# Designs tried in a protein design run: designed miniproteins, single chains, continued (2). Part 91

Each design is a single chain, and the fold is of that chain. pLDDT is the mean over its residues in the fold that is shown.

## One batch from the design tools (miniprotein)

Design m7350
Fold by ESMFold2-Fast:
Structure m7350 (fold): chain A 68 residues (1-68)
Amino acid sequence: MEEAKKLIIDELKKLGLSEEEAEKIAEEVVRLLQENRGREAAELLKKHGLSPEEADRLLTKVYLLLSK
């Protein structure tokens, strides 16, 4: 869980988001993935500046970390 959040936070910080903002978004993304709402998680990431390809790549990595 923490590793998945950190990966999302690091990617969002590269886009210029603050650590606090990135943390809130990462927490919401992880929650959506745990609820099997991956489409909404991807839409949230794109809303905050990720391209569709970047969002898909990030979610794939996050999903693998959560599934272990």
Scores: mean pLDDT 81

Design m7351
Fold by ESMFold2-Fast:
Structure m7351 (fold): chain A 81 residues (1-81)
Amino acid sequence: MAARQAALAPAVQALLEAGDKELLELLKELEEEAKKVKEEVEKLVAEGKKEEAEELLRKFLEEALERIEAVVRELEARRAA
């Protein structure tokens, strides 16, 4: 069998089994969105629109943080109440 000793895969599986599936799915979605934002930022920079690129990146980070906070807050509320 393939070695998993030093890999994060066992830790990811443990988190999924622990019920953190919603948070892991959100992180996967945010990672895919981050790739798309990176491509758009690179395009804007190539067009000389540096300020628009910086604003797009900032907006993405703000929205990503809000979404993470919302999921964490809901998970905490369900756990505490």
Scores: mean pLDDT 69

Design m7352
Fold by ESMFold2-Fast:
Structure m7352 (fold): chain A 83 residues (1-83)
Amino acid sequence: SAVAAAEKEARQKYMQEVDRLVREAGLRITAINEASEAQAKATGDFEGERERGRLEQAAVSDEMQKRIAQAEAEAQAAIEAAK
């Protein structure tokens, strides 16, 4: 049915978007961690720079979760639009 085809397409697009968002977040977290360690070595403030990096990593994770939720809502809207 047209609904079943729309569900399959929406699920495939959602999964592709989730994979992309997870990969991008992972790269950003790696970059933040590397920058945090480099800055800690440069300043000698290991505790402060690691805490800053941890907060930045948490913000990236939060943004990723919000974007995944948005992608899920968009997939659901696409399925409903096909009815």
Scores: mean pLDDT 87

Design m7353
Fold by ESMFold2-Fast:
Structure m7353 (fold): chain A 90 residues (1-90)
Amino acid sequence: SLEELARRALELADEVAKIDPSMKNIAESIKRLVEEALRAAKEGRRFDAEVYLTLALISAIIGAKYSKNPEAAKKFEELADVLAEMARAL
């Protein structure tokens, strides 16, 4: 379900922030975008949900690229996969 994917995305973002505190701001930004996407989807605002998920996905891809911690980079890649799956579930 979309809610289960959202929960997984939020968990991965929290894991990233814990593994690499320098990525905390981008992880928190992704969490806010996921929460806004879930709200928009529940309200039938599919376009807004897609925009929020796309911004979150781009942020996760950039985070994976620029994280100096390989474990955090891998978690960003997993997060990007979940965000892409959320967008397909809309």
Scores: mean pLDDT 90

Design m7354
Fold by ESMFold2-Fast:
Structure m7354 (fold): chain A 69 residues (1-69)
Amino acid sequence: SADDYLARGQALVAAGKPEEAAAEYEKAIELDPELARAWGGLAVALLRAGKPEEAAEYLKKAGELTFAK
C-alpha cells in the first residue's frame, strides 16, 4: 500500500539512504497522489540528498494537499 512505501521511505531516511528513500516515496505518490505525507517525505529525502530546489517544489505540493480538504 501507499502507507507501506511511506514507512519504507522513512526507514531509509533514518538509515542515511536519502536517494533510496526518495524512490520509495515516489512509489507511495504513484499509489496515492493525495498523500501529503509522501510529498513531504520526498522533500525531506531530497534535502538530505542535497537537492533543496526540488525539495521546495514537493514541500509546496504537500502544503497544498494538506489544505485542499
Scores: mean pLDDT 81

Design m7355
Fold by ESMFold2-Fast:
Structure m7355 (fold): chain A 60 residues (1-60)
Amino acid sequence: MSEAEKLIDQGDELFLQGKYDEAIELYQKSRDLALQAGDDELAQYSDRRIQITQQKKQQS
């Protein structure tokens, strides 16, 4: 598993705990690592996780 994938898993755990700001930080780090590795699909996945988490934070 890549470091970017591990950050997504950690972000998902924080998201389940309601720690949305911390989850967003981990998803952003995952996105940056995915872009550095040329993994556009994983970068897009991380961006979608950020968007969903931001929306959830607004509904809280």
Scores: mean pLDDT 84

Design m7356
Fold by ESMFold2-Fast:
Structure m7356 (fold): chain A 55 residues (1-55)
Amino acid sequence: SALEDKALERFNEGNALFKKGDYEGAADAYREALKLNPDHGDAIHNLGIALEKTR
């Protein structure tokens, strides 16, 4: 579906930002993915790691 495609796009954007060390940008992208798919376990997990790295 279009929502699933957008959720995946935001998750992939978050992963790309995370790999570049942009943990704040990654966290924002993961939050957008979770607004579209709140049950996305990998996005929940990766958001937690990104937030820990911004502390």
Scores: mean pLDDT 85

Design m7357
Fold by ESMFold2-Fast:
Structure m7357 (fold): chain A 68 residues (1-68)
Amino acid sequence: DKRKKFVKLFEEKTGIPIPVDAPIELIINLLKNALKSGALTKEEAIELVENSGLSKKEKEKIINAIEE
């Protein structure tokens, strides 16, 4: 259920719904857009990813992508 919390918090902060089974590429794209729009801070985005329930490799891929 950590993934469901991630999806809910992302929607509450950005207004953008994410399917609970969303592919990693979609999650990365939506996070990058939220950071550019100012809907999320970098710290909030990292915290959401850490609580996502994804594997360590998937979390690292997302965090590296949004820190570019």
Scores: mean pLDDT 77

Design m7358
Fold by ESMFold2-Fast:
Structure m7358 (fold): chain A 87 residues (1-87)
Amino acid sequence: MAEEAKKEAYEFYKPKVPDEAAELLAEAAGLAAKAEELKKAGAPESEVLKLLAEAYELVAKAYELAGKKELAELARKKAEELKKKAE
């Protein structure tokens, strides 16, 4: 029933993440999944790393919106490292 679906959605948003942050995390998860698929398909490592870097930039922005500055800095640093490896 729709009531059970609402309960699952409520549990998903239970940590009180702003809607924008939740949307960015979903987008980042999609990019990470795409990078994993490309890696399995034998795509160039640079292309996979670029998608992962974009995913981490979105994670960093989501953490900033959630007030998690330290986690946002760590995610941004990972994105920078991935960008350097992709070049």
Scores: mean pLDDT 74

Design m7359
Fold by ESMFold2-Fast:
Structure m7359 (fold): chain A 78 residues (1-78)
Amino acid sequence: EIEKYEELLKKDPNNAEAWYNLGLAYGKQEKFAEAAEALKKAYELKPSKEIAELLSSMYNLSGQPEESAKFQAEADKL
C-alpha cells in the first residue's frame, strides 16, 4: 500500500505514523534502502527504540553498515 502512504505524506510530510507504515511497506517488498529512508523520517519526527532498531536492520540489509551501526547505537540509548 505504498501509494496510499505517499499520498498521505504529500498532504502532511510530518505524519510520523505514515512514514513508519511506508517504511514497513517497502520492507515487505524487500526495498530495504527505501524502507530505511522512510523509517529515518519517522525516527526524526518521533524517535523510538523500535524505529531505531528497524532502521539499523534496514540499513544493514541494504548494504549500508555505517548507517546501520549509527542507528544500532541510537537504539541502545533508548
Scores: mean pLDDT 84

Design m7360
Fold by ESMFold2-Fast:
Structure m7360 (fold): chain A 64 residues (1-64)
Amino acid sequence: VSQEELDAAVAELIAAVLISIKKQNPDLPLTEEDKRLLEKARELSKGNPRVQALIDEAEALLKK
C-alpha cells in the first residue's frame, strides 16, 4: 500500500466522521478543531479528487 493511498484513506475517514457528527447534531457550530481537521484532510487528499470532493461536501455540510 502506498503512502498516497494511506493518506487518502485517513482523509476520507476524517470527512466521514465529521459528516456523521454533524448529521447527529445539526445545530452544532463549526469549531476551530473541525476547521483544522478539514485542512489536514484536504492536504492528505490532494492527489485524490474523489476524496477531495468528499471533503468539500463535509465542509459545506458543516457550514450549512
Scores: mean pLDDT 77

Design m7361
Fold by ESMFold2-Fast:
Structure m7361 (fold): chain A 108 residues (1-108)
Amino acid sequence: EIKEVELTVRVTVYDADSNLVAEAEEKGIVKAKILPYTLDGQPLAVPAEEDREKVLEMVEKALSKILTPDLREQVLAEVRRALERGEPVAGVITPDYQVRVVLTGKEL
């Protein structure tokens, strides 16, 4: 069921040795489906089609805090594809960095 949720966009960046080197979060109220899966105790969520652009804006804001423009474009493209597939997780792997974006939701 699609519900109004406090959606958290969490971006984590790992180096080639899998050390956490940067992280950022953005939160917003969106319509989303809560999935029967959790990550770090928080339910995974997929935004409704009408709120995808709002979620992409939240992702872009989080990425802008920690990533260079070129890597931001790559991550945004992968997030857009994930949202189109109804997936709450997206990422980019490069030789130097691994970037992960996770969407979690708290029911209001």
Scores: mean pLDDT 85

Design m7362
Fold by ESMFold2-Fast:
Structure m7362 (fold): chain A 67 residues (1-67)
Amino acid sequence: MDKVKAANLEVAGRILLAAGDYETAIASYEEAIKLYPSPTAYRNLADAYEKLGKTEEAEKWRQKAEE
């Protein structure tokens, strides 16, 4: 089920973020969003982009989370 796979990818992304592996965390969150878009996944993706200093990308994903 896509929702379960997306949830597992969000968990993996959070672990990667905590480890400082921001680029791999972004990839995990992007895959999760493709399977099951959620406001939480968009916020996590925005946070990962901010950690990389990619402010414009971070704002784009934060806006999607607010919808």
Scores: mean pLDDT 81

Design m7363
Fold by ESMFold2-Fast:
Structure m7363 (fold): chain A 68 residues (1-68)
Amino acid sequence: SVRDQVLALLEEAQAVMADASLSREEKLARLEALRAQLEELGAVAPPEDQAWVDTALRAIDGYLALLS
């Protein structure tokens, strides 16, 4: 489901943020890639799942802001 895909992408984003071996620049690049995947998912997601996609995009935007 779209929700399961959103959850998987959020779990990857959380793993990126928690990974002490990654530099700030590496975390930014990986989170930007995950954000792009969420945008692609949002483009094909039905209206009922858009809130899940939007929430995940907001979470990743928050991580990106913390790293900037």
Scores: mean pLDDT 88

Design m7364
Fold by ESMFold2-Fast:
Structure m7364 (fold): chain A 60 residues (1-60)
Amino acid sequence: SKLKEELERYLKLAQEYGKKAEELAKEGGSREEILELTSETAKYVLEAIKYLTLLKEEER
């Protein structure tokens, strides 16, 4: 279903941005860049939760 595809897409984006933030932090990158990547990770997690909720409603 489209909802499952969107859920999987946002989970992948969250993982990718989270890894970028972690690597940048390990390499001593700027706090502003790390915060930006962390904010993007949080946005994708929230979108994933939204689609997970919609999928649970689809079963009804």
Scores: mean pLDDT 84

Design m7365
Fold by ESMFold2-Fast:
Order: C-alpha cells, then sequence, then structure tokens
Structure m7365 (fold): chain A 79 residues (1-79)
C-alpha cells in the first residue's frame, strides 16, 4: 500500500539522519536516495540529500537537490 511505502521511506529518512549525524555522508546519501526512490516528491528527503551532498563537497549536486526541495515545498524550513 502507499502507506507502507511511505513508512519505509520515512525509515530510510531516519536512517539517513542518523548516518548524517555520524559523519557517514556517503551512506547518508544512499539512505536518502532509497527514501526518494519510494517517495520521489518528499521535499524533506531532497533537502536532507542536499545537506549530505554538500558535506561531501558535491556543491553543484547539493544545490540541485536543495532547489528541487524548495520547488516541491517553498515553505520548507531550511537554515
Amino acid sequence: SMEEIREKAQDYLEKGRELLAQGKYEEAVRAFTEALTLDPDNAEAHYLLSVALEKMGLKEQAEGARKLALRIDPNLPVP
């Protein structure tokens, strides 16, 4: 069901956040990418992916992901 898919996407988002907090940026990118495979229009997932990419020094890819997040949700709280 769509609900089960969203729950799985949320699990990947939480895993990605934990990895990001641990400085495991490449693993965080993989987790956020899995979340987006399941829920491609999740603005928060695109934003968190952008944070992980920026930490890896992939600034162009990070800017693209951040721009997409804000396009999906212009009111997304970003620092």
Scores: mean pLDDT 87

Design m7366
Fold by ESMFold2-Fast:
Order: structure tokens, then sequence, then C-alpha cells
Structure m7366 (fold): chain A 61 residues (1-61)
């Protein structure tokens, strides 16, 4: 599993628990603050695949 996919999965679990600030912090470990916010938005919309793509693009993948 890629670092981006792992971060997206962890963030999605935290969002499901109502822990949005912690979900954002996890995404910020692998991406810029801007990309992390866009990935968080995608996860809130239920789009884990788009969230992973946003993170991978920010990482140059």
Amino acid sequence: MSPAERAAVRAAVLLGQGREDEALAVLETVASPEAAREALRALKEGNGREATRILEADMGL
C-alpha cells in the first residue's frame, strides 16, 4: 500500500469517528497543507480514490 493510500485510509477512519482535526493532521504528514485540505474534502464526500490521487499528485507520483 502506498504512503498516500495508507494516509487516506487512516484519515477516513478518523473522519468516521468525528476526529476531523486528527484526520487532517495525518494527511499533512504526506502532503502540503493545501493538498491535505483537498484530500480531506474528497474523503468527506466519500471519495477515497480521489483523495489518494490528490495526495499522490502532490507527492509527484
Scores: mean pLDDT 84

Design m7367
Fold by ESMFold2-Fast:
Structure m7367 (fold): chain A 111 residues (1-111)
Amino acid sequence: DPALEAARRAEEERRRQELLERFRKLRDRMLAAAGERTAKLPPARNEEDRERHIEAWMEGMEEATRNLSPEEKAVLRELIDLMLERLESDNTPSALGAREVIERLRRALEA
């Protein structure tokens, strides 16, 4: 039924927008924690340094995730589930990288 499918998609999109608005309140804190970790490293001069910066950024994001309140963790968990669902069939390098980031955050939530 096209009408039921349209209503379902509209509800899912509304839910997604609501979760994104809630996530904005967490985003700055998580990004600040990641930024603090990378700021402690010397400027990247080669590919190995860039990999260290990426790993430090990821560790900052994971630490920020573990330090969220139970309510904030519930919001992030719902956002992670939606993001992973939307990336399910995308095999581009950027989508694979995004999946790795999201899956690491999901593991931090469950720890």
Scores: mean pLDDT 78

Design m7368
Fold by ESMFold2-Fast:
Structure m7368 (fold): chain A 61 residues (1-61)
Amino acid sequence: MLDREIDIALGDIYAALGDLFASKGDTEEAIELYRKAAEIYEEAGDEESAEEARRKVKELE
């Protein structure tokens, strides 16, 4: 099992990729990446980061 801190870092990577794809106009890829980030953050117990990733999804939908 990965450490919680490593899982949060993985969520940060997915969120950063979501930001990149959103900036390029690749909205469907950005939404999928933010959804993955939110899932990872929730599993890691970082509810604040998970909520922020979910807000990003809602803003793009």
Scores: mean pLDDT 81

Design m7369
Fold by ESMFold2-Fast:
Structure m7369 (fold): chain A 86 residues (1-86)
Amino acid sequence: APLSLPSAEELKREAEEAARKLREMGREKLAEKAEEVAELAEEDPLEAHVLAAELRAAGARELGTLSLDDAEVAARLAALRAALEA
């Protein structure tokens, strides 16, 4: 199956959406990390992807019930982490 890694623009969009969702849930420090991913996505995509994987690992257990769209974003980030750490 073709695995398409998110483009820098897609990663930035996903990170910005994650930051908004985390802030809505009162997770301010995780939202700040998601904003950092968004800023790095265009400057250093590889570092941004690594930080996104760390953010997802830290947030996955603490995030409440995600919407279907949030679950899709999380799944894409999980696939990216598997590719980077495999």
Scores: mean pLDDT 63

Design m7370
Fold by ESMFold2-Fast:
Structure m7370 (fold): chain A 65 residues (1-65)
Amino acid sequence: SEAEKQKAREAARKAIDSEIENMRAQLAATTDPTKRKSLQIAIDNLEENREAQIELVAKQIRKVE
């Protein structure tokens, strides 16, 4: 149903946003320049591809009974 699709998409959005928030928290706590650069790249990639990642995760959620 469309309600199940929306619920899966909402769960996927929360998961992706939580991952971004966790990486931002790690970035704030990290002084190592190499780790900071890696975290920033990961954050930027997730933010740029957020909508596509949400759709992929939502599809995976809907495949799990």
Scores: mean pLDDT 84

Design m7371
Fold by ESMFold2-Fast:
Structure m7371 (fold): chain A 74 residues (1-74)
Amino acid sequence: SEVDELIKKGKELLEKGNYEEAIETFSKALQLDPTNKEVRDLFLEALSKVPKEKWKEIYEKYKDIIDRALLLSG
């Protein structure tokens, strides 16, 4: 499935330290499958790896996806 391919790609990006590209890849997977816990957990992990100086830019770009992922994680 497209979601499984995005999960695989995102995991490879995380392993390479390409955290911003991993966030974009997992955000696409969450748009296709919004209730997928594995993708949500990986998305939040990628966010946690981004340097603090980039948090405002990342949050503005992915606001709706971040807010939804955080609500579903509580």
Scores: mean pLDDT 84

Design m7372
Fold by ESMFold2-Fast:
Parts: C-alpha cells; structure tokens; sequence
Structure m7372 (fold): chain A 87 residues (1-87)
C-alpha cells in the first residue's frame, strides 16, 4: 500500500485547483460583461479540470486532499453553470 501520494500528485492537484479558479473567475467575468458564449467556453474547460481532479482522487483514494479538492471543484463548476443558465 502506498502510504501517501507522491508530492508531484499533490502539486498537480494544487495546479488544477488554481486553473479551475481562473476558469471559474473568467466565466463569471464574461457573464458580467454579457458574453455568455465566452462564459460557456470557460465553463467547459473548468468541467475538464473537475474530471481530471476526480480521476486523481480515484487513483489515490488515501489522499483526503484529492477527494476534498474534487468535491470543491464540482461545487464551483455547478455554481458557475447556474450563473450561465441564469444569464
């Protein structure tokens, strides 16, 4: 049993979370400017990041941070999706 995921995996999760935050922020900025199409493009990129975070969490089930990061990412994308639908 691997006791902890490699440091590279933790760094990758942090990198993906930072990318997700940028895409979500960009989606909200686009909505605020009335650019729903650009907001959807950022949302699609954010969903791909969520999928990668969920995959990493499944590959490293002993990493609680990976599980938490994936859950937070999914919640952020759901909120952004609702904002796009309401725009």
Amino acid sequence: MLKEPPEEVKARIDELMAELQREVDAAFAAIKNGDVETAREHLNRAERIVDELEKLAKEHPDDLWGEIAAALARMQVALARKAVEEA
Scores: mean pLDDT 81

Design m7373
Fold by ESMFold2-Fast:
Structure m7373 (fold): chain A 90 residues (1-90)
Amino acid sequence: MIDEVIEEIKKKYNLTPEQLEKIREFLEDVYEAAKKYGLTDEEIKALIRFLLGDESSIEKVKKLDPTKISEVFRDLARRQREEAERAAAA
């Protein structure tokens, strides 16, 4: 799933390897956070496809709990902060 998304982004945009790596890290964090808050693989796939501009995924995304989506983004912000703190401490 994530590898397929990265290949699509790579084909559409002239990104550096460093930018592609950051996008991969972000998508992996999204996947883990969404799993933690009870989203299924199909719901996570629909959310990622919607973020990439696939309008057909809108109806699936509308069925997602907005509270769970909020918690996913809050967890992502926490993970980004913890990673920055680890980098500063090393």
Scores: mean pLDDT 72

Design m7374
Fold by ESMFold2-Fast:
Structure m7374 (fold): chain A 63 residues (1-63)
Amino acid sequence: SEKEEAFKKGLEYAGKGLRAWQAGDYSTAAEYFRKAAEYFRQAGKDDVARFFENLAKIAEEKA
């Protein structure tokens, strides 16, 4: 389903964001976490989306 595809993309971007964070690239991490949140909302996972929106804000503050 479209929701399952969106969830998969959310996980992909979340992983990319976490790897960028681990590398100290907080600007890139923020961009990927925002993209992950967008896909998790499309998947109907609002709580997970909000979690990644918060991670993006923290990453932006560290950039």
Scores: mean pLDDT 89

Design m7375
Fold by ESMFold2-Fast:
Structure m7375 (fold): chain A 68 residues (1-68)
Amino acid sequence: SSAEKEAEKIVEEAKKKLEEAKSIDEVNDIVTEAARKLSSLPLSDEVKEKFERELLAAYLKKVDELNA
């Protein structure tokens, strides 16, 4: 669906921004914005959980890298 394609784009753009983020504040801003955009899409709960889990994985990876 068009909503699923938009969700994939949102997560991919968030991942690219996370690669360039230099602080936890920037990481939180990027993830918060992406999560809000995902929440606005007409997606089923199952599809939302899939994209939210992918976004969470990218968040955790970046936080771990910055805390190293």
Scores: mean pLDDT 86

Design m7376
Fold by ESMFold2-Fast:
Structure m7376 (fold): chain A 64 residues (1-64)
Amino acid sequence: SEKIDEVYRELLELLREMRAAGMTREEFSKAVIKEVNKLKEKYGLTDEEIGLALQRAVDELEAE
């Protein structure tokens, strides 16, 4: 849970930065895939765990 919470925070900050930077849809998609893979490897998460962290970050960003 601690690793998932940390990755969730990292992803949320990244998504906020990308939104503020005015990235195109294609740039956004590439950046998300790259960072998801990087964080999954860095924290040793499963596909399910990184998926949960990403979904929470997206939901939080949507609520803003």
Scores: mean pLDDT 81

Design m7377
Fold by ESMFold2-Fast:
Structure m7377 (fold): chain A 56 residues (1-56)
Amino acid sequence: ASAAEIEASLALPEEVLAVAREVAERLREIGEKVDKGIALAKEKGISFLEGLRANA
């Protein structure tokens, strides 16, 4: 119980958690753009980088 609680208290302060969530959301947006770039490249038979650029 106490050891698991100590590991759970390694949970970051609320301010740091809020910043971490903001960064995570930005990373999701980047991931979505990458996924769209891959899909476009596959569909049009162009390179991944060209697909990413066309989707941007």
Scores: mean pLDDT 65

Design m7378
Fold by ESMFold2-Fast:
Structure m7378 (fold): chain A 119 residues (1-119)
Amino acid sequence: SAVEELTEELLKLAASQSSDEEAAKAISDRIVSLFLEGEDPKVIGEALGKVLKSQPSLAPYVLSDLAVRLGGVEVSVADLKEVLETEGLIGAIDYVLAEVPESAVDLRKILESAKVVLK
């Protein structure tokens, strides 16, 4: 499926990097590229959810970068690390959703779709 193919691509991108921060940047760059190419936000979100489930340590960096680039809002990596430790991946996604404007419909759909995979 498109979700499985994208999940494998994103995991391979992460594995080719030397740090969680660099891996997260590679994943975020690919997601933003796919979004600009018109990929379905649900496909992107479901693949992102599977990647974050496999490598939760990437979440603070990926979520912070996507919030800026697709939502126009700054969300602190340090705050997201604390939320991830206390509330888990679903809590980290909910924290970003609370900051993202309603007008960022596609980013909200990506994040909600990622959250569904984590339930």
Scores: mean pLDDT 90

Design m7379
Fold by ESMFold2-Fast:
Structure m7379 (fold): chain A 61 residues (1-61)
Amino acid sequence: MKTARAVGYVLLGIGYYLEGDYETSAKAFEEAARIAEEENGDPSFVEYLRKKAEELKKKAE
């Protein structure tokens, strides 16, 4: 799978979200989006991950 590393970061982000660490969760989703884009991932998937990172960053404030 071309985006396997991105999926790893998504799972990490979900883990931190469940622990209530929204700041670290947001950073994990930002890294997932960056890696997915670099690995020629689906543009819709990249945008979804960026949107999730922004939502979590707002919750961390």
Scores: mean pLDDT 78

Design m7380
Fold by ESMFold2-Fast:
Structure m7380 (fold): chain A 55 residues (1-55)
Amino acid sequence: MSLEEIEKGREEVLKLAETDPRLAALLLRQMAREVESIDPELAEKMLEEAERLLA
């Protein structure tokens, strides 16, 4: 998965968070898992975003 695809997917998930923050958080966690091997720092940021959506 390319960084451009990851950024596009993340933006789409953040838009979804406006209507369904729990589903968006689950999708961010899934994306973070896939991204961890490519960019662990970005994966950690995505996990933090998911936690904020669930708070």
Scores: mean pLDDT 78

Design m7381
Fold by ESMFold2-Fast:
Structure m7381 (fold): chain A 66 residues (1-66)
Amino acid sequence: DKIKSINDKINELKKQAETFEKLAKQYDELADRYAKIDPVKAGYYRGQAEDYRFKAEKLKKEAEKL
């Protein structure tokens, strides 16, 4: 069933996007924690958070196209 296959793919993309959004929030929290202690480490975590948010957004857009 093509419709079922498409729905399964949409659900998988949405779950992956949610996982990446959760990871982004965790990295933002780490960045905030290290901001005054280790700015280099904080910058690294902020970069990871931005990367995961970007990946999550791509997956959401891909799911919307299906």
Scores: mean pLDDT 85

Design m7382
Fold by ESMFold2-Fast:
Structure m7382 (fold): chain A 93 residues (1-93)
Amino acid sequence: MEKRREAALYGTIAQVLVLVAQTLKDLGEPIEQVRDALRGALENVKKAAELATPEEIPEVIRIAQKVMETARSVGDEELAAEAEKLIDELKAR
């Protein structure tokens, strides 16, 4: 039960960081700040994935997909590729 709470917390932090990245992009802030927010989002998705129960995996995949899509939209192909690998690993579970 503790692990389930932690997975949900990391997932929520990741979603907030994706929204921050999207907002920074929309405001025309430097791309480095957008990338920093997305890197933080991916790290929190990875932690959520490590702690997630099988029932929580679809939600973690959904969040990882948002990180991947946003990273691609700002040209961070390395971060997008890392998110895509995580999605593939989670789908194989």
Scores: mean pLDDT 82

Design m7383
Fold by ESMFold2-Fast:
Structure m7383 (fold): chain A 87 residues (1-87)
Amino acid sequence: MRPISEATAEEILRLLRALVTSGLHSVPEAVGWALRALGAAVEGALSGDAERGAEEIRRLAEELRREGDEEGAEEALRAAEAVLAGN
């Protein structure tokens, strides 16, 4: 089975879209944020610790809030919820 559920992958893609369309980040920065979320979800799934994966994504959401990206932070929190629900 793939380590990431389709629901988790879809929420990470929504995060990437929000980050790219916000105008607050360069495309490489937006991709970097989304890859951090994906990496946390993958590591959580591989270690069998979905809570740890979700917690790393919640920390990323706090960083996005500090950068002034409230919409990106909300999408990151949705990705964390998907990790807990499906992984």
Scores: mean pLDDT 81

Design m7384
Fold by ESMFold2-Fast:
Parts: C-alpha cells; sequence; structure tokens
Structure m7384 (fold): chain A 111 residues (1-111)
C-alpha cells in the first residue's frame, strides 16, 4: 500500500493547492501512514510529501518512528523547500528542540 499512500498524499496536495487558490494563506498536510509501515517507509513518504508541497505548507508527521538523524534530514529538506514541519505527538524531548530550531530558522530567514 505504499503507492496508495503516495496517491493519498497527491490528493491532499491537490486539495491544498485548491485552498490556496481560494485565499487560504496557510495550508497543512497531515500524514497518517498505516502503523504497519517501517521507519524507512515513513521517512520516504515524509520526504515525498515535502518535495511535492508548495512553499509555506505545514507537514504534520509522527516523529516517534524516526531517529534524531532522520528528523534532522527531514528538517534540512523542508527548509530547502520552504516547508514547515510539525510533529503531532512527540514523546522524545529532542524532537521539540529540533522543531523549535527549525521554526526559528524559518522565521528569521534574512532574505
Amino acid sequence: PLEEVRREIDEKLEEAYKKREQGEGIVSVELRPPPSLTPEQVLELTRYAIEKSPPGTIIMVDAELLTPEQVRELIRLAEEKGVSLAMTSPRHPWVGDLLREHARRNIREPV
């Protein structure tokens, strides 16, 4: 069902683009992958969503399935694409620190 989840992401992104055309300034995409997916598949799907999202999109993902290294990788990609990451229910304190740093960099971009 990995291809099916990618299809769902594409559909959510299409809806997000329509909302922007209707004057919505902030668009969010929530990733709800099946719990049977591996951490590698969750990482791949999150990267796919970031790459397909327009700048200014907020992508919500469960970071509990990811390592600190993987979360840093996703943050770098998101910042390169002008996308913001949000973690819905982090049980690891390090996730909050990484997201706080990510948010500060996006707000304070001098250009």
Scores: mean pLDDT 68

Design m7385
Fold by ESMFold2-Fast:
Structure m7385 (fold): chain A 58 residues (1-58)
Amino acid sequence: SDERLRALAERLGAESGLPPELVESILRLVAETELYLAPRLRDPALAAQNLAAAARLL
């Protein structure tokens, strides 16, 4: 279930003026990359924060 990514995309889309579907696509790519690295980071909560920060830079 990608409900959290969709909700985050809607919120960030509203903040940035971008369509939520575009933001969701970007967040999904970033999330897939970070999820691959999450076991190495040993802190999935920090990974989630980094995903949100990265989305704001895109």
Scores: mean pLDDT 66

Design m7386
Fold by ESMFold2-Fast:
Structure m7386 (fold): chain A 81 residues (1-81)
Amino acid sequence: DAEKLKNELLNKRKDAVQATWDASEAEARAQKTPAERARTLFEGAGKVIDTQKEEARRLGDELLKNPELAELGEEYREGAA
């Protein structure tokens, strides 16, 4: 089921992005000053963008293995570049 595979891959990407942000928030809560906390959250936002790009690349690679989803896979690969 191509739709099921697509949804599973999209959920995996969502979970990876959420985990990256949750880790940044936990690191920020461990900081001793408001300035350090703000810096940690700003850096965390950059890590979330990097995770989104990497997971989009993985999603594209997996979709390209299925002939019915190949066009969508190419779009995600291009968006990750």
Scores: mean pLDDT 81

